Designed miniproteins, single chains, continued (3). Designs and how they scored, part 59

Each design is a single chain, and the fold is of that chain. pLDDT is the mean over its residues in the fold that is shown.

## One batch from the design tools (miniprotein)

Design m10029
Fold by ESMFold2-Fast:
Structure m10029 (fold): chain A 80 residues (1-80)
Amino acid sequence: SKMEIMKIVSEAFTLMQQALNAGASVEEAFKKAIEYLKSKNAPIAEKVEQIAKEVLSLDLSDEEKVRLFMLEATKAAMEY
């Protein structure tokens, strides 16, 4: 269900924030979120992985990249 996908995305963001708080790079933190989505067989996992690649390629600050990633991943979940 859409609510279940949103819950899984929220859990993925929690793991991402934990990684960032532990000193992980933005790339490493995004990988943790994507690995979690894949482990839950989330149907949006591949789309979120593509979003991560696109966001990492942009000339933005780490904080702006995290914000954009969270926004676009949330949109992907809502559109499912």
Scores: mean pLDDT 89

Design m10030
Fold by ESMFold2-Fast:
Structure m10030 (fold): chain A 87 residues (1-87)
Amino acid sequence: SAADEYARQLIKQARELIAEAKAQLSIADTLSEEQIKMLISQLEFYRDLLDEAIAATTNPELAAELQRVRAELSALIAELKAALAKK
């Protein structure tokens, strides 16, 4: 379905963003507070999109995958917030 295709694309985009954010986190000491806050905002935006996709899906395999990606993204937000608190 179109909804299932959207969910798969969202998972792919979220995973790409997670990989990029992990790379940025590895150099967080060199980033400004504003740069870290922008990353957190981007991740929170995608978390909200994942929440909407989870609520909309009737496919249990996609729901499980969306939940896994959401959990990884939430953990990364927490790590970025911890890095921000050290500045």
Scores: mean pLDDT 89

Design m10031
Fold by ESMFold2-Fast:
Structure m10031 (fold): chain A 105 residues (1-105)
Amino acid sequence: MADRLVRELEQTHRDTRAYVDDAIARLEEIRRQLLELDEKAGEEVGKIIDLVKESLRRAEEEARRAVESGEAREAILGGAANGLAMIQASSGLLAGESLLKKVEE
């Protein structure tokens, strides 16, 4: 294992964590507003937030295990990037315009 792989994973983790934390904060704000208007919709957003957090945790653990096992650099970084991209896509789709528009109707 190259020490440089660990540093690159830590940097990717920091950058992606910041993006996910912002997305989660927006989801939590939407959930807070929805709980005042529709408790069931707010609870549904809460479940989505939990799934996003769990997916991020799994992606981080998978990347760390790959580094510890001595897997190839490309496989390690590619796997982590794909997992984090899926988390980003999921949070955007669920916290976006379509969810708010559905509550307005």
Scores: mean pLDDT 62

Design m10032
Fold by ESMFold2-Fast:
Structure m10032 (fold): chain A 71 residues (1-71)
Amino acid sequence: SAAQEKRVKEELELAERELAQVPEEDKELKKEVQELLEKAKNAKNNKEAMKYLLEFGILVAMHRLKQYILG
C-alpha cells in the first residue's frame, strides 16, 4: 500500500541519518548497520525492508545503551 511504501521510505531516511552519526571508530557497529541498511534498500517487499530496519534500530539502540552502562 502507499502508506506502507511511505513508512519504509521515511524509516530508510532516518536509518541513513543514524548511520551518518555512527563514529568511524565504531567499525564493527558501522559495518553491521551498513549491511542491514543495504539489505533494507534491496529488500523484495515492504515487510522484509521493515524487518531489516527494525534490526538496524535495535542494534544501534543496544550499542548506545551498552556504551552508557559500560563506558
Scores: mean pLDDT 82

Design m10033
Fold by ESMFold2-Fast:
Structure m10033 (fold): chain A 71 residues (1-71)
Amino acid sequence: MLVGTLDEVVDAVAKERNLDVESVSAAPLGDGRVLVVIKIKNSKEAVLLELEDLGDGRYRLVSEEVILESE
């Protein structure tokens, strides 16, 4: 599983998927889970990451999904 700081996890996902990142937002889901949304430049797609907080500024990537933004 991919583990790192939030920036390291986002950078790794962006490089693997060849994404041009417009913005990144993070929101706590509760119970040690964080939802990260990577918005892609010039695309209607965004990548949703569910991360598990490991308690030391490090996160484990739990799930990765591509979503389409509504027009």
Scores: mean pLDDT 78

Design m10034
Fold by ESMFold2-Fast:
Structure m10034 (fold): chain A 94 residues (1-94)
Amino acid sequence: SDAEIEAQLAAIRERLGELQRRIAEAHADPDLSRRIATLEEVRAELEELRAELEKLLGQSTNPELKAQLQRMIASVETLLARLDAEIARLRAEA
């Protein structure tokens, strides 16, 4: 149902906020190897969130919910691209 999709989307938004906090904490870590490890863990969890969002998009028939899901997927994809670039840069420094 739309209500079930909305509830799952709200939970995903909360998880995304937690992952963004972990990225900020990783940026503050002076240990390069721990920073890379944390960012790689967050990246894996963002891939899981993307898969969950794509599943919900496939289940929804509501155009407004589809638009919200597509915007969230785009946000996750942007964050993944930024993390990939950052991890590559940090690994070159290691």
Scores: mean pLDDT 89

Design m10035
Fold by ESMFold2-Fast:
Structure m10035 (fold): chain A 74 residues (1-74)
Amino acid sequence: MSPLERIERLAEEAKKVASPEENELIDKFIERARKGDFEGAFELLTELLNRAAEADNSRLADLVAEMAGILAES
């Protein structure tokens, strides 16, 4: 499975535990990653991680961290 395919699977899992506002950020993140805008994609992952921490949403935080790790491999 390609890094992008792995990220898209994790994004689908993240959407199940995220708020509607966080879902919009996840969609923007995927769009940036697909375009090869890795800097912009990392900015959105950082925002998602901060939101997950403030919401005490450890599952979203774990999924965002895993997506960031995969993106860094690219």
Scores: mean pLDDT 84

Design m10036
Fold by ESMFold2-Fast:
Structure m10036 (fold): chain A 99 residues (1-99)
Amino acid sequence: SQADQLTVQGIVLYQQGRYDDSVQYFQQALSIDPNNWRAQINLGRSLNRLGRYDEAYQYVQQALSISGSDNPQGQSVLGDVLNNMGRTDDAQRYFDRSS
């Protein structure tokens, strides 16, 4: 689908360190498929790299509500975002694989 193609291109841009460009591609994907949890997680990663932690947190939370709260990719990104926000105790819940 067009949404899937936009998501793939966004991932390529992210891998190149082009975080602002990747955000635009993921937002376009979500305009076509708002429930695309993979695009939401990757948007969260890009926003986290840009220091846009509140927005990153919101998108990753939405992704986890769709994909399941046990999604390891979403949990990993959420932990990283919370840590960057200084919410280290909250972040630990997502880094401890034995919990």
Scores: mean pLDDT 85

Design m10037
Fold by ESMFold2-Fast:
Structure m10037 (fold): chain A 81 residues (1-81)
Amino acid sequence: MKEAEYFKELGKEFEKEEDYVSAGSSYYRAYLLTGDEELAKKAIEMFEKYLEKHPNAEGVKELLAELYEKLGEYEKAKEIK
């Protein structure tokens, strides 16, 4: 799907710019459109990199927890919230 490819490329560009929130959000959107768990893992990686620098970013913690819940990683989701 063209929309999913757009968000995958957008995620790669933001990742190159070290804009991890925008990169993670773009990969998450691509995951929601495709069901591709590798894109969910990319989004998790981006959000985790952001949280290393901004550990109290509640919005990013919520997105990361949602991703873990969608992947069935319920214990990891609880550790974040």
Scores: mean pLDDT 83

Design m10038
Fold by ESMFold2-Fast:
Structure m10038 (fold): chain A 88 residues (1-88)
Amino acid sequence: NAARAFAAEIAAAFAEIVKTLLDKYYPDNPVAQKLKEELDAEIARLDAEAAAGDLHFPRTQEFWDEVARLLAEPIAWINEKIKELDKV
């Protein structure tokens, strides 16, 4: 299903952003390194399942929510800082 493949691509893109943030703000942290490895494994699994047309909805939902929460907080914080600068 093209829609499922697209969802997996979006999830992979968010995970890449999270991995970039982990590298930038938590370099050489063993927990951050292990999380990156887990994200790579999960992306590969989602991509394979999407290609097969058998995407597991509960895992996809949990993965999406986790990535979205982690991503949303940094973006919201950056946007708030920009708005504060605009008020000056």
Scores: mean pLDDT 59

Design m10039
Fold by ESMFold2-Fast:
Structure m10039 (fold): chain A 71 residues (1-71)
Amino acid sequence: MKIEAKNGGELLRKLSEKYEEIDLKELLELMKTINDKSGELIIKAVEKFLEEGKEKVTAEELEREAVRLVI
């Protein structure tokens, strides 16, 4: 997986445009280049999905979980 993004919000938008499902381990590697608050929330969402035994999720699932973490 290869995507260039400046922040977590841009990453989610580009993921939803290019991929129907997102590999969680590849997404974690991409997140190493994103150092903002939304990136941190996306990493937490990915870690939670991995703990639940998921290998792939949609961009919508990532956004929903990341938003839940700020409430």
Scores: mean pLDDT 73

Design m10040
Fold by ESMFold2-Fast:
Structure m10040 (fold): chain A 62 residues (1-62)
Amino acid sequence: SHMEEQLKKRRKEIAEKGRKLFEVARETMDRVLKEYGDTPEGIERARREALRAVLEEMEKLK
């Protein structure tokens, strides 16, 4: 209950900021997949680069 209310507030704030971050991640992933191909290694590469892009944007939003 009390923890659920705190998580709800923080999730709402994170969701609002995270929406734009996930758009950047999706574009990054699509670009990497186009460059490296839709292979298992290409997909893993795209995921890593997308995660890195999200983390960099999160640092900028501080």
Scores: mean pLDDT 78

Design m10041
Fold by ESMFold2-Fast:
Structure m10041 (fold): chain A 91 residues (1-91)
Amino acid sequence: SVALTPEERERLARLSAELREIAAEDIPDTEKIVRVLRAFGEETPPAQDSLQLGEMEDYLRKLARAYQRWLRVPQAAVDAVLEESLRLLRA
C-alpha cells in the first residue's frame, strides 16, 4: 500500500481546486478545456478548432496517467480528478 505524502496531497488538492475554479468560470467550454489541459501540465495544447471532443478526452486520460506516475499517487485519487476534468469537457 502506498500512503500519500503531505506534499502529494497538497498537489492533488491544488489541482482539484483549480479544476473546480475553472468549472465555475463564465467562459466558453473550449477555454475551459485549454485551462484543464494546462492544469495537467500540457504547455501547448493543440489548436482548439482542430480537435474533436473525443480527442480532448484521450489527451486528458493520457495526461492524468502521466500525472499519476509523476505524483506517485493511488489511481483512485487521480481517477477522481480525471472524472472531474471529463465532466467539465462534457458540460
Scores: mean pLDDT 61

Design m10042
Fold by ESMFold2-Fast:
Structure m10042 (fold): chain A 82 residues (1-82)
Amino acid sequence: DKKKKEEITDEIQEIVAKLVDILDSLNLESQKEVIKLLEEKLGKELPEPVSDGGSKELTPEIKKEVEELIEKLKKALEELEK
């Protein structure tokens, strides 16, 4: 049903927006590490990050948040394919 797919799409957009916000706060090296995690967990090639990042390093806390967001994104994408 289109309405349920729209709700899942909105959830995906919200997860992506949170990931983008985290990426924008991180330095270029930390951004590349996050993109690599996304590629490994999703099994798809992603575009290279634009080198206009923040100055923060990837902490264990941020990495855990990113991994949790990626897992949620993977599940939402799997639901869209059904």
Scores: mean pLDDT 73

Design m10043
Fold by ESMFold2-Fast:
Structure m10043 (fold): chain A 92 residues (1-92)
Amino acid sequence: MTREELEEALERMKKSQLELVRYVGADVAEAERILAEEVPPLLELIEKEGREVIVVEKEATLEELPAVGKEIMELQEKNPDAIILTVIKLVE
């Protein structure tokens, strides 16, 4: 994965997380703060360690989110050294 592709994947993940937070009526400003603190260290870790990045893109309803979460957990268990970036588009 190129640096440009990685930065694009991280931006898509951040937008996905913020849309989810906004949709469920949670604190968007707090979510933006958390993402601003966590994403740069993650990017540096990926670049420095050369770790595998797996991008998971899903369209899901709110009712399907627990199943998506389980799938992501199972993927991480199978790939413990990989960094999984999740992009979820909420649909009706």
Scores: mean pLDDT 76

Design m10044
Fold by ESMFold2-Fast:
Structure m10044 (fold): chain A 99 residues (1-99)
Amino acid sequence: STLEVLQELLRELQELANELTKSKTIEEKKEVLDKMIELLQRAAREMRSLGDSETAALLEQVKEDVEYAKELIEKNEYIALMLLAAAMSEIWLRVRQLE
C-alpha cells in the first residue's frame, strides 16, 4: 500500500538523519543528503506506479527542499537542517492523513 511505502521511507530517512548528525565534515553531510535525495526520487516513482500522483508530487517537492538544504549547508548549516526537518515533517503529515 502507499501507506506502507511511506512508513518504510520515513524509517530510512530517519536512519539517514541519524547518520547526518554523526557526520563530521561538510562533504560527509552532503553524501548523506544525496542518499536522501535518491530515496525520495525512488519513492516518488513508486507512488506514481501505485497511482498516487498526489503523494508522488509531495515527495518530489520534499526532494527539491532537500536539494536546497544541500546547497545551503556550507553557508548556513542551521538553516539547512531546519529546512530538512520541515521537509521531513510534510511526509509525517501525509502518513497521518493516510492512516
Scores: mean pLDDT 87

Design m10045
Fold by ESMFold2-Fast:
Structure m10045 (fold): chain A 65 residues (1-65)
Amino acid sequence: SSSIQQFIDKINRRISSLEEQIAQMRRELETNPNDQQLRLEIQLLEGVIALLRGVRSLLERIMSQ
């Protein structure tokens, strides 16, 4: 439905925003490779992206039926 597509679009925008944030954090990590807190924050955000991709896949499955 159009409502499900709007929600998928919001998920895609959030994933893109988080990927940009991770890219910035990875550049920071290159200047301080021993920053364990930064590594944990990157891992957490990558986990959030994985969950969002899972939700997106479920929504796409509903739309394909």
Scores: mean pLDDT 88

Design m10046
Fold by ESMFold2-Fast:
Structure m10046 (fold): chain A 58 residues (1-58)
Amino acid sequence: MLTAEDIVKASEEAGHPISLEEAEEILLNGGAVLKDGVPLGPGTSKIYNKILEEAQKR
């Protein structure tokens, strides 16, 4: 089962470390990245979606 900690580890390995709270928001929104409930820009969303996809493959 994919966890927020798996996403954090994947983000660190990708060179774009994120907080555990941000990783939990990614899980809740199916890969959409939010900061304080506001969607982040498309470039940031692409990075986090790639991280989530790689984490799911493990």
Scores: mean pLDDT 60

Design m10047
Fold by ESMFold2-Fast:
Structure m10047 (fold): chain A 92 residues (1-92)
Amino acid sequence: ISDIINKMNEVAGEEAIEREEKLLAENLPEEELRKKAREIRIEMMKKAGISQEVIDLIEEALKFGEEAKEKGMDEKEVREKLKEIREKIEKL
């Protein structure tokens, strides 16, 4: 995952920073800021040429994390599931 983030930053880093700065200027609640920042990240990954399969797995992991917190799932169980998704991404 770190390699994917590094590729995104190298290819679209300036654009991602500019969009994040504009988002911060809107003075949105922290939770909403995080959601919109994730949307920007996904869009930048597409521009960086990261495969749709990898993007889908990252999106699924983020959605699972949010749903797990809402349901009060154990943090350790959530981390184990997210680690499994990360390992799948690294093998692609």
Scores: mean pLDDT 70

Design m10048
Fold by ESMFold2-Fast:
Structure m10048 (fold): chain A 64 residues (1-64)
Amino acid sequence: SLDEQNRRSLRETIERAREQGNRDRLASAIAQLDELDPEEARRLQREYGIAEEDVEAARRRFAA
């Protein structure tokens, strides 16, 4: 499904952003994943040490 494709693309984006040390991209990708799979997004947020404040800032940027 489209949601499955989007989740895979976001996981790939998260992995690449982590490898590159791009914390802004990482927070944005986690915020987008939260809309599709909040359980996975919260797990990755905790594992990678991304602050809730950073994820919330990314959500606001996307909503503007």
Scores: mean pLDDT 80

Design m10049
Fold by ESMFold2-Fast:
Structure m10049 (fold): chain A 94 residues (1-94)
Amino acid sequence: SPDEELQRLMAEVEPRIDAVVAAYAAANPEVSAAQRESIRRLALLYAAFALRHKLTGDENDRAMAEALRAALASLLPPEAVARLDAIVEEALAK
């Protein structure tokens, strides 16, 4: 099912997203643990909606992924957002 495939893809991308967030926090020691967790949650939601849209074609999932990516782009440097985009694209290429 799309839900089972999404669960599989999320298990693959979650540690990669965690690595991006950890690298950002290490480079930005002023970022609080609460802010780091907020960024992590937004990045995971972005990946989930982007992947689910690809599996189902649901336009609401695409719109949500775009909104979450815009929020991440306001919080993270462009290179971190590009790494998150690459993680999603690489998961979809398999």
Scores: mean pLDDT 88

Design m10050
Fold by ESMFold2-Fast:
Structure m10050 (fold): chain A 81 residues (1-81)
Amino acid sequence: KVTAQQVLQAYQAFQKNPSKEKGQKLLDLVQQYIDNLRDAKPEDQLTEEQQLLQEAQQALQEEDYDAVSELIKKLLPFQVE
């Protein structure tokens, strides 16, 4: 299963050297992480998280890497921060 640590590492790699390829890999990991959370707690709708991910996908298609980073940061408040 995808872990929060794997998502954080992909996020940091994307921020250091933004690219469409790294952004897509990051968003794929975020989607898998959200899916794992829904599987563990089906009662949690995660509608806000899913909406932020959709907005990040759109920003990535527009090559707005700053917007991708900001949207993913809002979606994933890591406890280690």
Scores: mean pLDDT 74

Design m10051
Fold by ESMFold2-Fast:
Structure m10051 (fold): chain A 87 residues (1-87)
Amino acid sequence: MSPLERLGELALRMAEAAARGDKEEALRLALELVEFQAELLRKQGADEKEVEEALEKGRELAREEAEALAADPELARELAEEVRAAL
């Protein structure tokens, strides 16, 4: 599986979990997506500080996104459809 396919799969699973109202699973998958993106940055030669800053910002955004999607199941469904179309 390519990095892009892995990102798409995680994003799709997160959006589907949020659309079901599974806030805990949506947050877990959003955080896993952030950690995977940080690993990609390391492989691309990003320095340790850049990776740490990306993780801090990514985790904050992941919590905000999971909360917003769980509050709006229609938005979560639209996101899931968009990600499926991109795969």
Scores: mean pLDDT 80

Design m10052
Fold by ESMFold2-Fast:
Structure m10052 (fold): chain A 85 residues (1-85)
Amino acid sequence: MTFKELIDFVRKKAKEAGLSDEVIDRVVKLLQLSLFELARTGDAEKAIELFKKLVDEFAKTLSPEEREKVQKVADEAIKKLKEIA
């Protein structure tokens, strides 16, 4: 799976979850930052840790319902990220 395929997968899952385009774009940007860390270090665990931290911080700005949906999408992204490494 390529980084583009992972981003496309996350966008699809977030849209299926009923997240707004603004929230989807934010999650994708956080994923992109984590993928740059993976490319820089080759360390999937560091990239996953960064993504979790960024998502948790962003989720605090959202409603409880949107936060739950974002966390579910993030968990699916993390599962796929582990498969890339």
Scores: mean pLDDT 83

Design m10053
Fold by ESMFold2-Fast:
Structure m10053 (fold): chain A 62 residues (1-62)
Amino acid sequence: SDEENLKLAKENAEKQAKLVAEGQGKKLESLKVEPVDKTHLRVTLVVDGETIEQIVEVRSLL
């Protein structure tokens, strides 16, 4: 279902964000993942005091 896909995509986005931050030796201070629509998530990160915002396709996280 769309709800199950969104939940899985959120979990995968969170895992990827943590792995990327760790791989770069950076501190992940905050992470927020919000649905924009049925096919897109907004991922907001604070890494070493810098705010980064990305729009990611749900399909790319499945």
Scores: mean pLDDT 80

Design m10054
Fold by ESMFold2-Fast:
Structure m10054 (fold): chain A 69 residues (1-69)
Amino acid sequence: SVDDQINQDVSNVSGMIDQMKSDGVPSSQIQSHADSIFQSHTNQYSKTSPNNVNNYSSSIQQTINQQMS
């Protein structure tokens, strides 16, 4: 389902941030990479599931903000 896909995409970004932090990547580079993935996924959802763009956007922004704090 789309909800499962959104949950998986958010989980993947969360795991990426944790891995990059563990590897000692600077916060600015982690933020830039997270923003790039956010943009890519938002574009994909706009084409395949436009009604779910806000759900993805809200979930991913909350996750990024919490992990980058």
Scores: mean pLDDT 81

Design m10055
Fold by ESMFold2-Fast:
Structure m10055 (fold): chain A 68 residues (1-68)
Amino acid sequence: SMLDEIEEILEKAKKSKDPKEQLTLAAKAFALLGEAERAGEVSREEAARYMGEIMEIQKEAKKKLEEE
């Protein structure tokens, strides 16, 4: 399912040491989340939870890029 794919991408992003890869994976998860919402596979409330994880990954990656 799209939700399983999102979770796999988020797990990979969290374990990545490359902030560029983390941002790429977060963007991919964001796009898939939008598709899952459009397909009715996730509620707004559930999507908010995934979005929170995506935003946290983006925050961590941006911090690493700033602290080169």
Scores: mean pLDDT 84

Design m10056
Fold by ESMFold2-Fast:
Structure m10056 (fold): chain A 90 residues (1-90)
Amino acid sequence: SKDYFDVKKFKEELAKFLAQPEVSTDPELVEALNRWVELVERAAKDGRFPGSHYLLSLRMVQSEVSKELAKKLEAAMIKFLVEYGDKIIA
């Protein structure tokens, strides 16, 4: 789709998500979410990335981690979009 998200807003809202106790106390999940940030930043142009990259970036990180961590990562990325998705629109 042509819908875009703003990288600066994404990083600001993700910092709030990472500070939540359920996330901050899981170092492997924090590492996987930081890997997601790397993929988003690499895909970004002019400080924005297409919404279609969310599913693609999720699948890419999931391929790099254990099956158990991949399940946690999927749940965390969905929760992030539900809680903060409206705030990161470009």
Scores: mean pLDDT 81

Design m10057
Fold by ESMFold2-Fast:
Structure m10057 (fold): chain A 65 residues (1-65)
Amino acid sequence: MTQKIQQLVRDVVDKAQSEVLTQDEIDKLVSEFGKELRGLGASDDVVDNLVNGVRDIMLRLNRQK
């Protein structure tokens, strides 16, 4: 489980680093990420914390471009 979560985080962050994402694309990726985390059996608290963290990272990376 943990390795799959780390891979999902890495994939989302890598996409944000390589591409300029629109707000709609960020929202979609974050929504899909949260759904995948729930599918892996992550608790609501873990999903909320990771989703918020990933969203913050993606917004920060986009702002630097």
Scores: mean pLDDT 75

Design m10058
Fold by ESMFold2-Fast:
Structure m10058 (fold): chain A 86 residues (1-86)
Amino acid sequence: SIQALSQAFKEKNAEKIAEYKRLGEEGARTGDKEKLKKAVEIMAELHRELIEYLLKNDPSVTEEEAEEKLKELDEIVKETFEAIEK
């Protein structure tokens, strides 16, 4: 199931997940835009890897669905960077 695969991915990537959460929290607390941007970059890398992991391991996930989710992720990253710069 997608949930079981997502959980396995999160466990494998626990250190990276902790790092982007730490950078995001520190950036928000201190107003450090560079830490916020770094957190978003790590989050985006993790989400891209998760989408690819699900496509490879779950036969219910299509290439079209994966491509659509990657495009949505790119837009979210762009909007988030623009929000940080304001």
Scores: mean pLDDT 82

Design m10059
Fold by ESMFold2-Fast:
Structure m10059 (fold): chain A 91 residues (1-91)
Amino acid sequence: ALMPRAEADARYQAHLAARVAELTAQGVPQAQIDELRAIVDRALAAQRALARQAERLRPQMTDQQIYDLLTPEAAAIQAELDARLAALAAA
């Protein structure tokens, strides 16, 4: 299902996996990789709060209606994650 929760979680995991692989190949210390994980975990926590809101709405709305309603919030969480990852890469 292409719920905002499932799509955003998959994107976060894909971004994390790709970036960890790059940093590992460059010999970056585990402590710096842990900082990257902290940034991603913050975004996942926000996404989980959004998922809980979706569950509360599910008995009253279709999955598509919930998706349409919560997509802007999911996009905002993704934008914050992308900005934080870009700042880390520029450091």
Scores: mean pLDDT 74

Design m10060
Fold by ESMFold2-Fast:
Structure m10060 (fold): chain A 98 residues (1-98)
Amino acid sequence: GAEEAIKKLEEAADLLSEASLYADKQGNLMLSAELTLLLMGVTIAKQLAEKGKLEEAKETAELVARRLRELAEREKDPEIREKLEEAAELLEEAVKAL
């Protein structure tokens, strides 16, 4: 249900925050900025779900998950790639729970 989806959105947000910080620390400022934007997308999806706007939350989470999959496919750093793949999986699970 929505509560399970919200929990998964929070877990995905934490992973994106960690990935963004790691990218920044490695000097990859462009990736860090993009991951910060995607983190904002997850936060919006969570707020929409909390307000009962489940269809909008689902669409927003699906857009972020798709972009994370695209970034993971291009990413050569295994630490970043793993976090992006795990975050995408959590978002996909959140979509199924909405």
Scores: mean pLDDT 89

Design m10061
Fold by ESMFold2-Fast:
Structure m10061 (fold): chain A 73 residues (1-73)
Amino acid sequence: MIELSEEEKEALRELIEKYKASPETAAAAYWLARQLGQSLVENKEALLKLAELMKGQLRVPEEVVEAVRKLAE
């Protein structure tokens, strides 16, 4: 089960609503933050750009994508 902090939920909503990221790309940015030990909240634009660049190369767990998708609804 993926546990998102309130700050991470807010950053993910901003990626989807302000930056127009898909839930899948936003989930990839969160997953990259976790793998790299970086703060999604502080580095959201850089992580989003990296997730876009690495699309198709990242194995993002379905539970992460589902958690982010629920934030978009």
Scores: mean pLDDT 79

Design m10062
Fold by ESMFold2-Fast:
Structure m10062 (fold): chain A 86 residues (1-86)
Amino acid sequence: SMAEEQLEQFEKDLEETKKYIEELKKKGELTLELLDGMIQALRDAQVLLEQLKKQHPELQERIDRLLEKIDEFIKYLEELKKELEK
């Protein structure tokens, strides 16, 4: 279904974004502006996924797992922001 394809794309995008952030961290190229932008994009994704869950309750467990991963990643990015503010 288009909803499953959309969910697969969100899952893939999250993993690619995590790799991108780790590469920037290794290079010392993380900025507060970039981290704020990423956190906002992830919060927007959470809203879209909650809407998708309401429309497709059969995908609830998979969406809930992705929402938890996104929440954990946001917490990680918030910690990286604190490190840059030191």
Scores: mean pLDDT 89

Design m10063
Fold by ESMFold2-Fast:
Structure m10063 (fold): chain A 79 residues (1-79)
Amino acid sequence: EKELTEKIMKEAEEYADLAKKMMKNAPSERRPEIAKIFRNTMKGLVKRAKEKVSDELYKEFKQFADKLIEEVERFTESL
């Protein structure tokens, strides 16, 4: 389960980086749509983690995911 959790965390981090890159290169009107897609993608990853890992590893991943979502939102506000 540790390897699976690490892979999901890396995937989440890669999605956050992609979202930031897309928002930086997108017109301001498109940024809310990109943010919504990112948030929905993260919700999907959180759901998969809940189904596949222990409750403790799920809690750790959810905290990590919540921090990434906050980071992307703060990045968007800085644009």
Scores: mean pLDDT 80

